# Ledger of designs, part 78: designed miniproteins, single chains, continued (3)

Each design is a single chain, and the fold is of that chain. pLDDT is the mean over its residues in the fold that is shown.

## One batch from the design tools (miniprotein)

Design m10691
Fold by ESMFold2-Fast:
Structure m10691 (fold): chain A 97 residues (1-97)
Amino acid sequence: SGSIVNSIANNNISAVIDEDSEKAIEYAEKALEYAGKGDREKAEKYLEEAIRYTELALKRNSSATPIALAYVAAALSSLGKSDLANEYLGRAYDLSK
């Protein structure tokens, strides 16, 4: 799934990053960092923040939302939440078209 996440992020590299999408990406990156370290509790805490800010960006119809969704999907996948990760990847893909 990392390859698909990178492709979606790269396709939106010129998108204007709003504050909510920026925070969503930042928290998703922290979730990925802590998941990689085996700190599941911190990873899940940061993932909850990433999801919250992604939902705010979605509500505002932000052009950076596909990038935020892709980062959240990567974090979900790293925590073994593959079904939910696939849902977020699908949303990111559909919005990036």
Scores: mean pLDDT 81

Design m10692
Fold by ESMFold2-Fast:
Structure m10692 (fold): chain A 95 residues (1-95)
Amino acid sequence: LLEEALELIEKAAKSTDEEEARRLCEEALELAKKIEDDEALEKLAEHALELAEKTENEAVRKLLCELTIEIAKLLKNPTKRAALIFRAIGLELEL
């Protein structure tokens, strides 16, 4: 599950097609919903956020930030959840 979700996120970040990137992000989120381990979810959200920071494609960056927020919402730890959501929103607002 975790490795499959990480692979989908990597593919989304490399995509030049916004619709393909969106589909890959949606598939990664469905896999994330099956993960019950907070450490695995945190790793997945951190990876999506790191790729969002590195992408030159604004549409892909927005999709990865939205994915980070949705995965963060699955976290049981409220402090880690809030921190990831705050970072993702901040990145979306940066030029």
Scores: mean pLDDT 82

Design m10693
Fold by ESMFold2-Fast:
Structure m10693 (fold): chain A 77 residues (1-77)
Amino acid sequence: EAPSKELQELMTDIHKYIAGKISGEEVSKRHGLPKSILSALKRGVSESELRELLDKAKISEEVKETILKYLRFRQKI
């Protein structure tokens, strides 16, 4: 249960950041994500470029998967 809730909160906060309702600084602090990754998501970079940024940041695989799912969701809209 806890991982699912954490991943849902991460996706929600990323969405709020892109919508301008929360700062990248707050998302970074809550989820331990570099602001560069949040900025890349807002810019709509390619999945391959985002994956390289996530690999450099040593992010866990579950968090990487969640961020990539959000990128794919954003690209469909």
Scores: mean pLDDT 74

Design m10694
Fold by ESMFold2-Fast:
Structure m10694 (fold): chain A 57 residues (1-57)
Amino acid sequence: ATAIIERVVELVRQGLRRTAAVARALGLSPATLSRIFRRHTGVPASDFIASLARADL
């Protein structure tokens, strides 16, 4: 779970903005990525990605 979150941060830094694109890059379905994020962080993966993009990486 933690390693997946670190990889998501790196992919967002590389310019990925959509949950589906991030999940595909990780070899996961969007549903699997969303489930992992909700269980680990308590927030949807889409909201997390949008937050990182707005935070000026």
Scores: mean pLDDT 76

Design m10695
Fold by ESMFold2-Fast:
Structure m10695 (fold): chain A 90 residues (1-90)
Amino acid sequence: SGEENFEKGEKYFREGKLEEAVEYFEKSIAETPKDSEIYKRALVMLGVALFALGKPKESNEYFLEAIKRGLSPKELTDLYREYLAILQKS
């Protein structure tokens, strides 16, 4: 399910396995309703992982999609900081 793929993505993200995290977050967004909280969180985590992998263009596209799907700039900034803090502890 989209939730199971999101949880697997979070696991790989916390382990610093960013390419595997991207794969599972992409699977999560494909299987999750676009108006759900999980969908928007998966977009932000995917964006952070892609930025860390040196793919800023693709990263920015996912952040813009999260805003388009109703995430405020403040919510995006808060999630971005939270997810970056996870990577900095890895």
Scores: mean pLDDT 86

Design m10696
Fold by ESMFold2-Fast:
Structure m10696 (fold): chain A 64 residues (1-64)
Amino acid sequence: MTEEEARRGAAEAARAAALSLGAPPLDDKQATEVGERALERVGPEASGAETLAAAIEELRKRGL
């Protein structure tokens, strides 16, 4: 997986995490930022499920 592919997947995981929490939809900037923080936690080789779990935790740290 390339860094670009990993970042795109992480941004999608961030959007899915927001939906699962009943949060408002993330804009592109928010999805990218949350996704990058999730990737910092789990790394670019992580599964989609691991990235999603990290994104959920990141959003909860933000009060969601």
Scores: mean pLDDT 78

Design m10697
Fold by ESMFold2-Fast:
Structure m10697 (fold): chain A 68 residues (1-68)
Amino acid sequence: SMEEIEKQAEQLATLAKLLYPDEIARLKAAGDRAGLRELLRQLAEHFGFDAENEAIIERALELILSSE
């Protein structure tokens, strides 16, 4: 569901910012969307998020890119 995707994406984006703030800042500054996506995919796999669901990864990427 959209609700479940949003919930997991928000949790994943929050976790990524908590664990890898400097790496995210570096990748954002470089415009490296592929690198951010890979970081999120690895975190999702490691922490039991649905890493095969591209909608969760893409939504988490959008949340990271839209946060100031």
Scores: mean pLDDT 84

Design m10698
Fold by ESMFold2-Fast:
Structure m10698 (fold): chain A 94 residues (1-94)
Amino acid sequence: LKEAAEYAEEAARYAERGDVEGAIEYLEKAKEAALKAAENAPPEYKDYMQQLAQETIKALEYVKELAKRGDTDLAARAAKQIAEQLRKEAERLE
């Protein structure tokens, strides 16, 4: 989750500078990191982590659509909010 948060933060930075391609690239990396976190979760957290990964992927796909249609400021804010949520979840699971 921490890695997914870091990629989402980077996506927000690319979106803030109007780099749609860079933003999308890092949103895809964030999705992969979320999936990897769910795959590597301990058995007792596996179901919870899979649900969290699915919700995260849906949110990141929405941000990707915002970036793709040119709403880079909104995409940056949304990506930053997702990153903050993921950091909070990562801290709670420590």
Scores: mean pLDDT 83

Design m10699
Fold by ESMFold2-Fast:
Structure m10699 (fold): chain A 79 residues (1-79)
Amino acid sequence: SLADMRAKLDAALRLLGMDALVPLSPDTDVAEAIRTLLELLGVPAERREALVAELMAMLSDPSVSAEALARRLREAGRL
């Protein structure tokens, strides 16, 4: 569900210490939140849409943990 996707993204953002920079609300578009996050992480514009698709797939996959998502975001942003 969208609520489960938001909860997983919020958990990953908290693991990265970025939850205050990308606040999630019930009306927040998850894909747009990811685009904002990738921009804040300094990901080049030409790479963002492919990463949005990858991260959306990870958010919708119940076998992917918030820790795994946080690790992927760290790699993308070179944190």
Scores: mean pLDDT 80

Design m10700
Fold by ESMFold2-Fast:
Structure m10700 (fold): chain A 60 residues (1-60)
Amino acid sequence: SALETIKKNYEERLKAGVSLEEIKEDILKNPSFTDEDKERIKNAKNVEEIAEIIYEKLVK
């Protein structure tokens, strides 16, 4: 599924040594996100929550 693909991409970034904070910073550079979306990204506890937010915003 698209959600599983997004999650795997972020998990591979963590495995490569990119921190959760760095992943969030990269996502927050995207001007397509609203202030509400950005707050959800900032408050995400793990890459699964990030993947769900991205899936809802970009795929749905």
Scores: mean pLDDT 81

Design m10701
Fold by ESMFold2-Fast:
Structure m10701 (fold): chain A 70 residues (1-70)
Amino acid sequence: SSVDSILSLPEHAQVGFYAEGLVGLETHPDTPEENRAKTREILAQLEKRMPQELVDRARALAAQRVAALR
């Protein structure tokens, strides 16, 4: 599965994938809702299985990236 593939990556890559998903949901309103829903589902599954520290780092990275686009 996509989740299992991401969880097999080094920590920095897991943080990157989670952050990219969050940025995509925030910055691409024209993305079809079915694709947005699938991204939210993958992120929810990752959040349950990733260490909280990595989730927090990914959220901080996503917030920085979103701010840079303003």
Scores: mean pLDDT 82

Design m10702
Fold by ESMFold2-Fast:
Structure m10702 (fold): chain A 90 residues (1-90)
Amino acid sequence: MKKVKEKAEEVKKELAELVLKVYGNEELAKLLEEAVDVILKALLKGLERGKLTEEEALEIIENMKKGMEGLIKHLPEEQLRELLLHTIEL
């Protein structure tokens, strides 16, 4: 659990910094941090319920990082905003 939280915080920071670098939008960076927190909450619940192993949770976080880096490099700002809001609100 601690390793999963630490990895998620590292990924959250790296992705937020990437959003700031690409788009220059602090609000969008905060939305990305909130989306990562929603995913982390779901992973932690899965770990607590024995539905996920720590190794599986770390793998999900790593894949999320790679996927989000790809999206940030290729999506227009407004499309990324809509995707992040969908993740947080649904």
Scores: mean pLDDT 83

Design m10703
Fold by ESMFold2-Fast:
Structure m10703 (fold): chain A 71 residues (1-71)
Amino acid sequence: SPADLAFELVKIAREAGVDDEEVSRLLDAIANQDDERAQALREEIKKKLSPEKAKRFDDLVDRLEEHVRAE
């Protein structure tokens, strides 16, 4: 579910010391299909993650975006 994907994104970000507000802004941009803003926020958060966490984060964001685009 989108809620489960969002929860896992928050969990990964918290483990890396990223603020919940940053993840919330990304989730809002994805929900509004603001692709430019979502891409910028995604890149900002990824810079704070380890390579392994960044890959998991990318997978979760991709799945969430696919869900939103599918309605």
Scores: mean pLDDT 81

Design m10704
Fold by ESMFold2-Fast:
Structure m10704 (fold): chain A 93 residues (1-93)
Amino acid sequence: SFAEGDEKFEAEREKHREEMKQKAIEEVNAASVTGKAELEKALANGDLTVDDLDTGIRLLEKAKEVVKDDKEAQKKLDELIAEVEAAKKKLEA
């Protein structure tokens, strides 16, 4: 019956949610170092467009939703978003 499967679906959803949160936290920690360096390099080379930066901001905002209960990860994402926003304004000038 549906009720017999309910516990399985809830357990799998919770496991998937926790795995996604852990992965997102690891990616944020890596991106706080690697992402800044790569952003600076790509800007210097002229490899980034305003559309690329807009896509980056949207992905970072989505990551904030996944790690909403981790204040350190949220702060790192806010810092990355601010850097991408500053780069976008520089390209628009």
Scores: mean pLDDT 69

Design m10705
Fold by ESMFold2-Fast:
Structure m10705 (fold): chain A 104 residues (1-104)
Amino acid sequence: TEKLKKIAEELKKISLEIAKIAIENIKDVTESIGYALRSIGLAFDMDLLIKNGVSAKEIKKIIDELIDIAKDLYEKVDDESAKEKLKKLIEKLEKLKKEVEKLI
């Protein structure tokens, strides 16, 4: 549906924002790359879903994974502005999850 496509496009943007926060805020290079690659990978999955078909169940799974990544980053980042951004991204993801659950 049009709603699922819009949610997928928003999730792609959120995935890239989470990756950017990891790169800019995690001091350990291996951990920083790990979080960034996980988030970017989910952005590629969203791009594939947008192009080839959108499933509410698959979107929900990606939202759950992004919430987990964002919460892990929240525990690891020291910067207050990065924490505030992550908190807002988690709130957006929880809202999108509720929207997707109504479509399942």
Scores: mean pLDDT 83

Design m10706
Fold by ESMFold2-Fast:
Structure m10706 (fold): chain A 95 residues (1-95)
Amino acid sequence: NELEKLLEKAKNVKTYEEAAEVVLETRELLRELAAQGKISVDEAHEALMEVMLAAAKAVAEELLKKGELTDLSEEERINISLSKILKEIERKLNK
């Protein structure tokens, strides 16, 4: 239920900052569930990657709608978005 809400939230992010926030919130939920023995570490990893990919796709689509990165493939836009989201996560964790 909470994981499904986070996945839906990820699909609706508009910025790398919003995407990073959803990914960090998901990581904390999955960390708690794994610590309680409710999911395996592998299941937690797969769920986190699913949310991160959904967020990256959502931001990539938003950039395309704004006329940004229009000369790149969908895969290239997603990969750039993933890189930018990871950098934003690093900034938030190091503050």
Scores: mean pLDDT 84

Design m10707
Fold by ESMFold2-Fast:
Structure m10707 (fold): chain A 97 residues (1-97)
Amino acid sequence: SEKIREEALELFKEYLERYAPEFLEESSEEEIEELFERFLERTGISYEELKEILSHVLENYGDLSEAEIGRLDPKNYPYILEMSILVGLELIKRALK
């Protein structure tokens, strides 16, 4: 639903603020929304699934640095590593344009 999309987008922005704050500062609202939609298209994740993953990450790991997240056991935190890789890939692609 539109509400779930908006909630997922807000959580996505909060995630970017934690782990890619310079991108948020340098990007327009339209560029952030484009990255969000491209991320969902590439991963095949639904708005509901992304909302659940981001809520879990931000609730449990919101105060951890990217370096600390990279030291977590992937068996316990697979979605954090997957999201970090996928967001990083899309950020790199945008920076090259």
Scores: mean pLDDT 68

Design m10708
Fold by ESMFold2-Fast:
Structure m10708 (fold): chain A 72 residues (1-72)
Amino acid sequence: EREERARRLEEEARTLERIADYLKQKGLDKTSERLLELVREAREKIRAGDLEGAERLLKEAREVLLQTVEEL
């Protein structure tokens, strides 16, 4: 169950990386860089077994993405 949670978080992180790459291609470099930074930190938390910290960072990444959509 914990392994399934970690796997789900890693899949979410990978999805956010793809979104960040797309945003960079559209010229939204600052938002892309912020998302990639949060995803990288989240992956470090997953590796350390801090799934709660990883969830918090991925939530922040989703909030950054939502704010960017609101700004457009």
Scores: mean pLDDT 82

Design m10709
Fold by ESMFold2-Fast:
Structure m10709 (fold): chain A 55 residues (1-55)
Amino acid sequence: VSREDLLQLNKEQRQALSKELVQQFDPQADLQNPKLLQKAQQLLGQLYGVDLSAE
């Protein structure tokens, strides 16, 4: 996934990508924890230089 791809993703796709990122870092992470998913989404945005918190 490129930076441009991230900007074109809708909310559901961004959430799914955040879950994938969390699983890659910690396969046993609780993916039902909304705080963990929110942190993963912010980290994803940080890594690609995109502000994903604006929605």
Scores: mean pLDDT 66

Design m10710
Fold by ESMFold2-Fast:
Structure m10710 (fold): chain A 106 residues (1-106)
Amino acid sequence: DEYKKRLLALLKEAERHLQRGREYLDAGDTESGVQHLEESSQKLNDASVTASSGNPEWQQLIQQLEKSSYYASLGSRYTRIDPESGKKYLDLSEKYLQEAIELLNA
């Protein structure tokens, strides 16, 4: 279950970066916030690639990770243009990340 351990580590890193990014945005540090959100999106993409190599049963997990990564990237992008939409996209990223963690722990 080496792939599962690696996936959990990547998901925990993504979760930390998503949380840090949101904390920086709430503090008004948009540049640091965006950097952390971009890192979260990258870790989620890495997790999706890792899942694709580990277990054929993880197709649903891969889809949740791809959605989480997509919405983290979209939230980062929209935080400067439309902060309300940016926040909504980050909420969706967090939702799909938590669903991915739940699937991996099942």
Scores: mean pLDDT 85

Design m10711
Fold by ESMFold2-Fast:
Structure m10711 (fold): chain A 89 residues (1-89)
Amino acid sequence: MVEIILEVLDSGEVWRLRASLSVEEAGKAVLEALQKAREFKGQRIRVTVVAPPEGKEAAEEAARIARDGGAGLLEEGDVRSFEVELRLE
């Protein structure tokens, strides 16, 4: 499976979402994480995408969506910082 881990660096709060190894489902999961990130206005956010090597394609697309969405949140002033990590484990 693909795991999307949203960390609020200022509070230490962690939110986790799991998806299948499909590009579509991983993309939906990261969009849900981006909506959750909007609740933490003005805070520092890290999103980590974790998948097995067989889920590489889904994980890379999820990380791409997270980077694009995070850039949007920064431009809108919704978050103070937004970091994206990709881990294949």
Scores: mean pLDDT 84

Design m10712
Fold by ESMFold2-Fast:
Structure m10712 (fold): chain A 81 residues (1-81)
Amino acid sequence: SNLEEGKKYEKEGERAYAQGDYLSAAEYFEQAGEKYYKAGDFVGAMKSYNNAARSYRLAGDLEKAKEAFEKAVKVGKEQMA
């Protein structure tokens, strides 16, 4: 399921982050965010996109960090509408 895949990618992202592989961590967290969003877990999606943004920033990819933050903000706005 999308929820199970989201949890899998989140764990892979956390593992990559702990190892200092911030680019791989960011990519896994983005995939987790997409899967959580498809599952209707919008809180999980927002947290995962925020973790991706932080990881991209640590990797030095400021443009991808901004894009990931914008995805988290968009999910939040959709829940308020």
Scores: mean pLDDT 89

Design m10713
Fold by ESMFold2-Fast:
Structure m10713 (fold): chain A 97 residues (1-97)
Amino acid sequence: MKYRITVTVKVTRPADPLFLEAAVLLGVRDALAALGGKVLKEEIEVLDDTTVKVTVEAELPEISKETLAEAIRAGVEANLAKLGLTVESIEVEIEEL
């Protein structure tokens, strides 16, 4: 199945936008790889020094949107934690293509 996944992440303190982008994108990629997913397209938008939006189109085995969202949140939180960043909010939107 193909999915469009939009992840909006807000951290509790300002961070270098390049490190913030890299950590969130790597978190999403790690989650998708663990689920046997293939990334088809990636778009990144830095909204401010605490907020980044990542949009990914991916091909995945049939999976519940809840399980996919949970895996993405876990991957993003783990990668942000490596930078000493704490998540304020993670919004995950999943659309079947």
Scores: mean pLDDT 85

Design m10714
Fold by ESMFold2-Fast:
Structure m10714 (fold): chain A 66 residues (1-66)
Amino acid sequence: AEQAFAQLQQAAARRGITFTAEAEALARNFIEQRLAEGVPQESIAMELFNAAKDGGGTVEPQHLKS
């Protein structure tokens, strides 16, 4: 899970997308739950990128909780 998060964070950084510390913790849990459900890592990445778009390039806690 941590390696998957690191890979997704690196991909996001290449697009100028950042995470707050609170959003990082939520994103880790989100990724772990999605992977446990059998969701492909590509789909998880798209969900995180959409959250960043809503935050103007920054993923914040409110973009991940509802």
Scores: mean pLDDT 71

Design m10715
Fold by ESMFold2-Fast:
Structure m10715 (fold): chain A 63 residues (1-63)
Amino acid sequence: MEELEKAFEEYQSLLDEIIKNNDTEKLKEVAERGKEYAKNSDKNPKTLEEAVEFLKKDIEWLK
């Protein structure tokens, strides 16, 4: 749980920075990725550990 919260906070900080920089193109890519994951439930994390790994991968991609 704490790992997930920490990863989520890092992800939110990165998103806030993108918004501050008015990086519209990056924001569109984030939205597109989110839509893909929402459409394909097989790609959604099934456990807390998978959720942490999934979020960490998105953080690395977002950097």
Scores: mean pLDDT 69

Design m10716
Fold by ESMFold2-Fast:
Structure m10716 (fold): chain A 81 residues (1-81)
Amino acid sequence: SSHLQLGQQYASQGNYQQAIQHYQQAIDDDPNNWRSWFLLGTSLRNLGNYQDAIDAYQRAADIDPSLQPVVDGVQRNQRGL
């Protein structure tokens, strides 16, 4: 998706708000692409939106279960040691 590429470009510039908008459009294009959900989660985490990030990472892990450790890690980090 062109939106996925644009989102990655904005994220590389530190513009996470614009990255999120493009990742959401990439998800609208293909909701089964775990990478769009994963990159959405990463951008949300960089903005401090931890719960929304966990939700996005969980959607990615629902598509690709190998990503479940990322969800678990973000949840533990938010709760503390």
Scores: mean pLDDT 86

Design m10717
Fold by ESMFold2-Fast:
Structure m10717 (fold): chain A 85 residues (1-85)
Amino acid sequence: MVEEILREIIEALNERGEEVRTFEDVVEVFRRRLEEQIKLAEEAKAAGDTEIAQKAIEELKKLLEDVEGVLRRALEEEAERRRKE
């Protein structure tokens, strides 16, 4: 289950030009995206651009929500499997 979802994510990222082969590579791609948004928010805050900083924070929250959704689905599948045992 989780391995199938992970495989689909890896394939999707490779189709978009990312070089991804393992779960660790997927984590690195998301970490890079998070760092880019954090840097943008810091730079916007330093420049006094509150709106740009707020938008970068919103993008970070959405990215975290997407990751949480995948993890929650995997946990729900594990819980369902345990209940049927």
Scores: mean pLDDT 67

Design m10718
Fold by ESMFold2-Fast:
Structure m10718 (fold): chain A 96 residues (1-96)
Amino acid sequence: MKEAVEELLKLIEEDAVEAMERAGELYEAGKLTEEQVKEIYVEALRQEAKRAIASGVSEEDAKAIEEYVRLVEELLRKGASEEEQKAALAKLAEKF
């Protein structure tokens, strides 16, 4: 449902965490497709990353946040399985 995606994208600007929670609930209810939930999650992560970096986190933390967002975006774009997502995140965690 296109209207639900537009409403969630607006909610991300106000509360990215609530937007992600609502997207998950709508997906479980069959009201959003997997592709639509992924779009909301990527946009929410980008907004949270931007906010965290702007708040004056360390250079190391900023780099970790940017690498995390890039990895999640790539995995979601490729349609990676839950197993592939866990493996990639574990490898990133070993760096930090």
Scores: mean pLDDT 74

Design m10719
Fold by ESMFold2-Fast:
Structure m10719 (fold): chain A 87 residues (1-87)
Amino acid sequence: MLQPLPPDFQKIIDESAKELKEEIEKAGKPPPLTPLIRLLYENMDRVLTPSAQAYIKETLKKYGIPADEVNTGALLLRIGERLENYE
């Protein structure tokens, strides 16, 4: 069994996914596949634990967001922005 994520990190992932869902609904389309989003997705195995990756995938499914390259990368970008603001 993978180690559970810290509750604070779970909250960051959940809040980031909620923001992404609201942004998709407001725009009526998925976020654009930018070079940064693509880079984050391609390198997620190097920066995230297997537990974090599993939780991200589950959270995307929970909010009805496809766990594809663009949506996963966009979620990773939002998680990164929130982590920069966490002391």
Scores: mean pLDDT 77

Design m10720
Fold by ESMFold2-Fast:
Structure m10720 (fold): chain A 85 residues (1-85)
Amino acid sequence: MEAEIEEIKKLLEQISELTRQQDSDEVQQQIIDLFKKALKLSDKEMEEILKRDEAGDESLTPKEKERFEKLEKILKELREEKAAK
């Protein structure tokens, strides 16, 4: 549990850093791959981290926040799909 949360946190930090460095096709692909990896680890833990960032982390840019909101919608769809089975 703690190891998964720590790994997801590291992935989110890497995504945040990549979004600040350069807006290129290569960077966008890396961000997508990191999001997919984080989604496979734990949907619930990732939602908690995203909500925590919204509550107090002003280091996030508006563009990063919009991307995290889109990711939250994807996580919701994946949970509904998993619950349906």
Scores: mean pLDDT 60

Design m10721
Fold by ESMFold2-Fast:
Structure m10721 (fold): chain A 61 residues (1-61)
Amino acid sequence: SEVERLIDRTVAEFARRMATSTPAEEDALLKELVEWAAKNLPLEDFQRLMERVDAVRRARR
């Protein structure tokens, strides 16, 4: 679906930006992403996006 492709692209971009970010920059990116997602995605898609983002963040730590 279009939403699934949007989530895939968003996660991939977050991972790429995070790879060259400091912890403070990563926190700012996460805040921006959460704010955007809360306004633009249904709750179920928001939760799915956040689960994938959290997995990427945990893998880097």
Scores: mean pLDDT 82

Design m10722
Fold by ESMFold2-Fast:
Structure m10722 (fold): chain A 56 residues (1-56)
Amino acid sequence: SADLERALAAARAAAEAGDAAASVVAGNQTWKLGGRPPPASSLSAEEALAAAEAGA
């Protein structure tokens, strides 16, 4: 889906840039860990996709 593709692309781009404030967009929501965006240095493409799939 377009939402999953965007979430994956955004997470990958943020990880490549080393952006610690990376966010995962799932559907029409932006996911954050405990009120904080997931750190790009630890965010994998698989994790971003899983978060996007979990989002509704």
Scores: mean pLDDT 52

Design m10723
Fold by ESMFold2-Fast:
Structure m10723 (fold): chain A 71 residues (1-71)
Amino acid sequence: NREEAIKYAKQSIKYRRASQIMDSMGLPELSQQSDQLSKQYYKKAKELAKKAGVPFSEVLREAREELRKEE
């Protein structure tokens, strides 16, 4: 459903940010692991968005909005 798509998209964004931070800290193995997780959650979010009949761009917008409110 839409809520699940947003949750997976949020997690994907979090892992992507973690990867960037880890890379800047000189932790390439952790950066690569976080990047891999980000990509996995991104693909799942896209699949869930398609199943829910909503544009993935809208799911990403809502995920970013929720993260902004939480962080």
Scores: mean pLDDT 83

Design m10724
Fold by ESMFold2-Fast:
Structure m10724 (fold): chain A 73 residues (1-73)
Amino acid sequence: GLMEEMKKLQEQYLEAVREGRYDEARKIAQEATELLRREESEVYKVSAEIGRKLREIGDAIDAALAAGKAPPG
């Protein structure tokens, strides 16, 4: 499901950050943002709550990259 895909991207992002591969971490965050954009209309048709949660995960990844911090666990 979308939550599982977002969780996988978050874990890959954390791994890239741990290994000091910030370029890869940035690309993973971009992939997460693109996934959210593509699925937004489908999520709204199914559940607004799921859509909100997916956006929160994406926002957390973006915020962590901008601040140079690890994303929240």
Scores: mean pLDDT 71

Design m10725
Fold by ESMFold2-Fast:
Structure m10725 (fold): chain A 80 residues (1-80)
Amino acid sequence: ADVAALREAVLNGDVERALEILLASPDEAADLAELEELMRSGEGAENALAVLEAYLRHKAAQSARASEEALAAIEVEAPA
């Protein structure tokens, strides 16, 4: 279901919707594999690349936030 929705969004050039589907996906590996296949086959390669770039930027921002939250959690968890 998610893979089909992701493919449709990529082929339609809806990068924002494709990113939302990918980020909400319970099977991220399958969705990433479909994105890679679209890039390899050329059916929507430019759109698939744009989605992958947006996804990587989002993951980088999320990772930075998670690191900050993890540091805060360590501070609260450590008894001193």
Scores: mean pLDDT 72

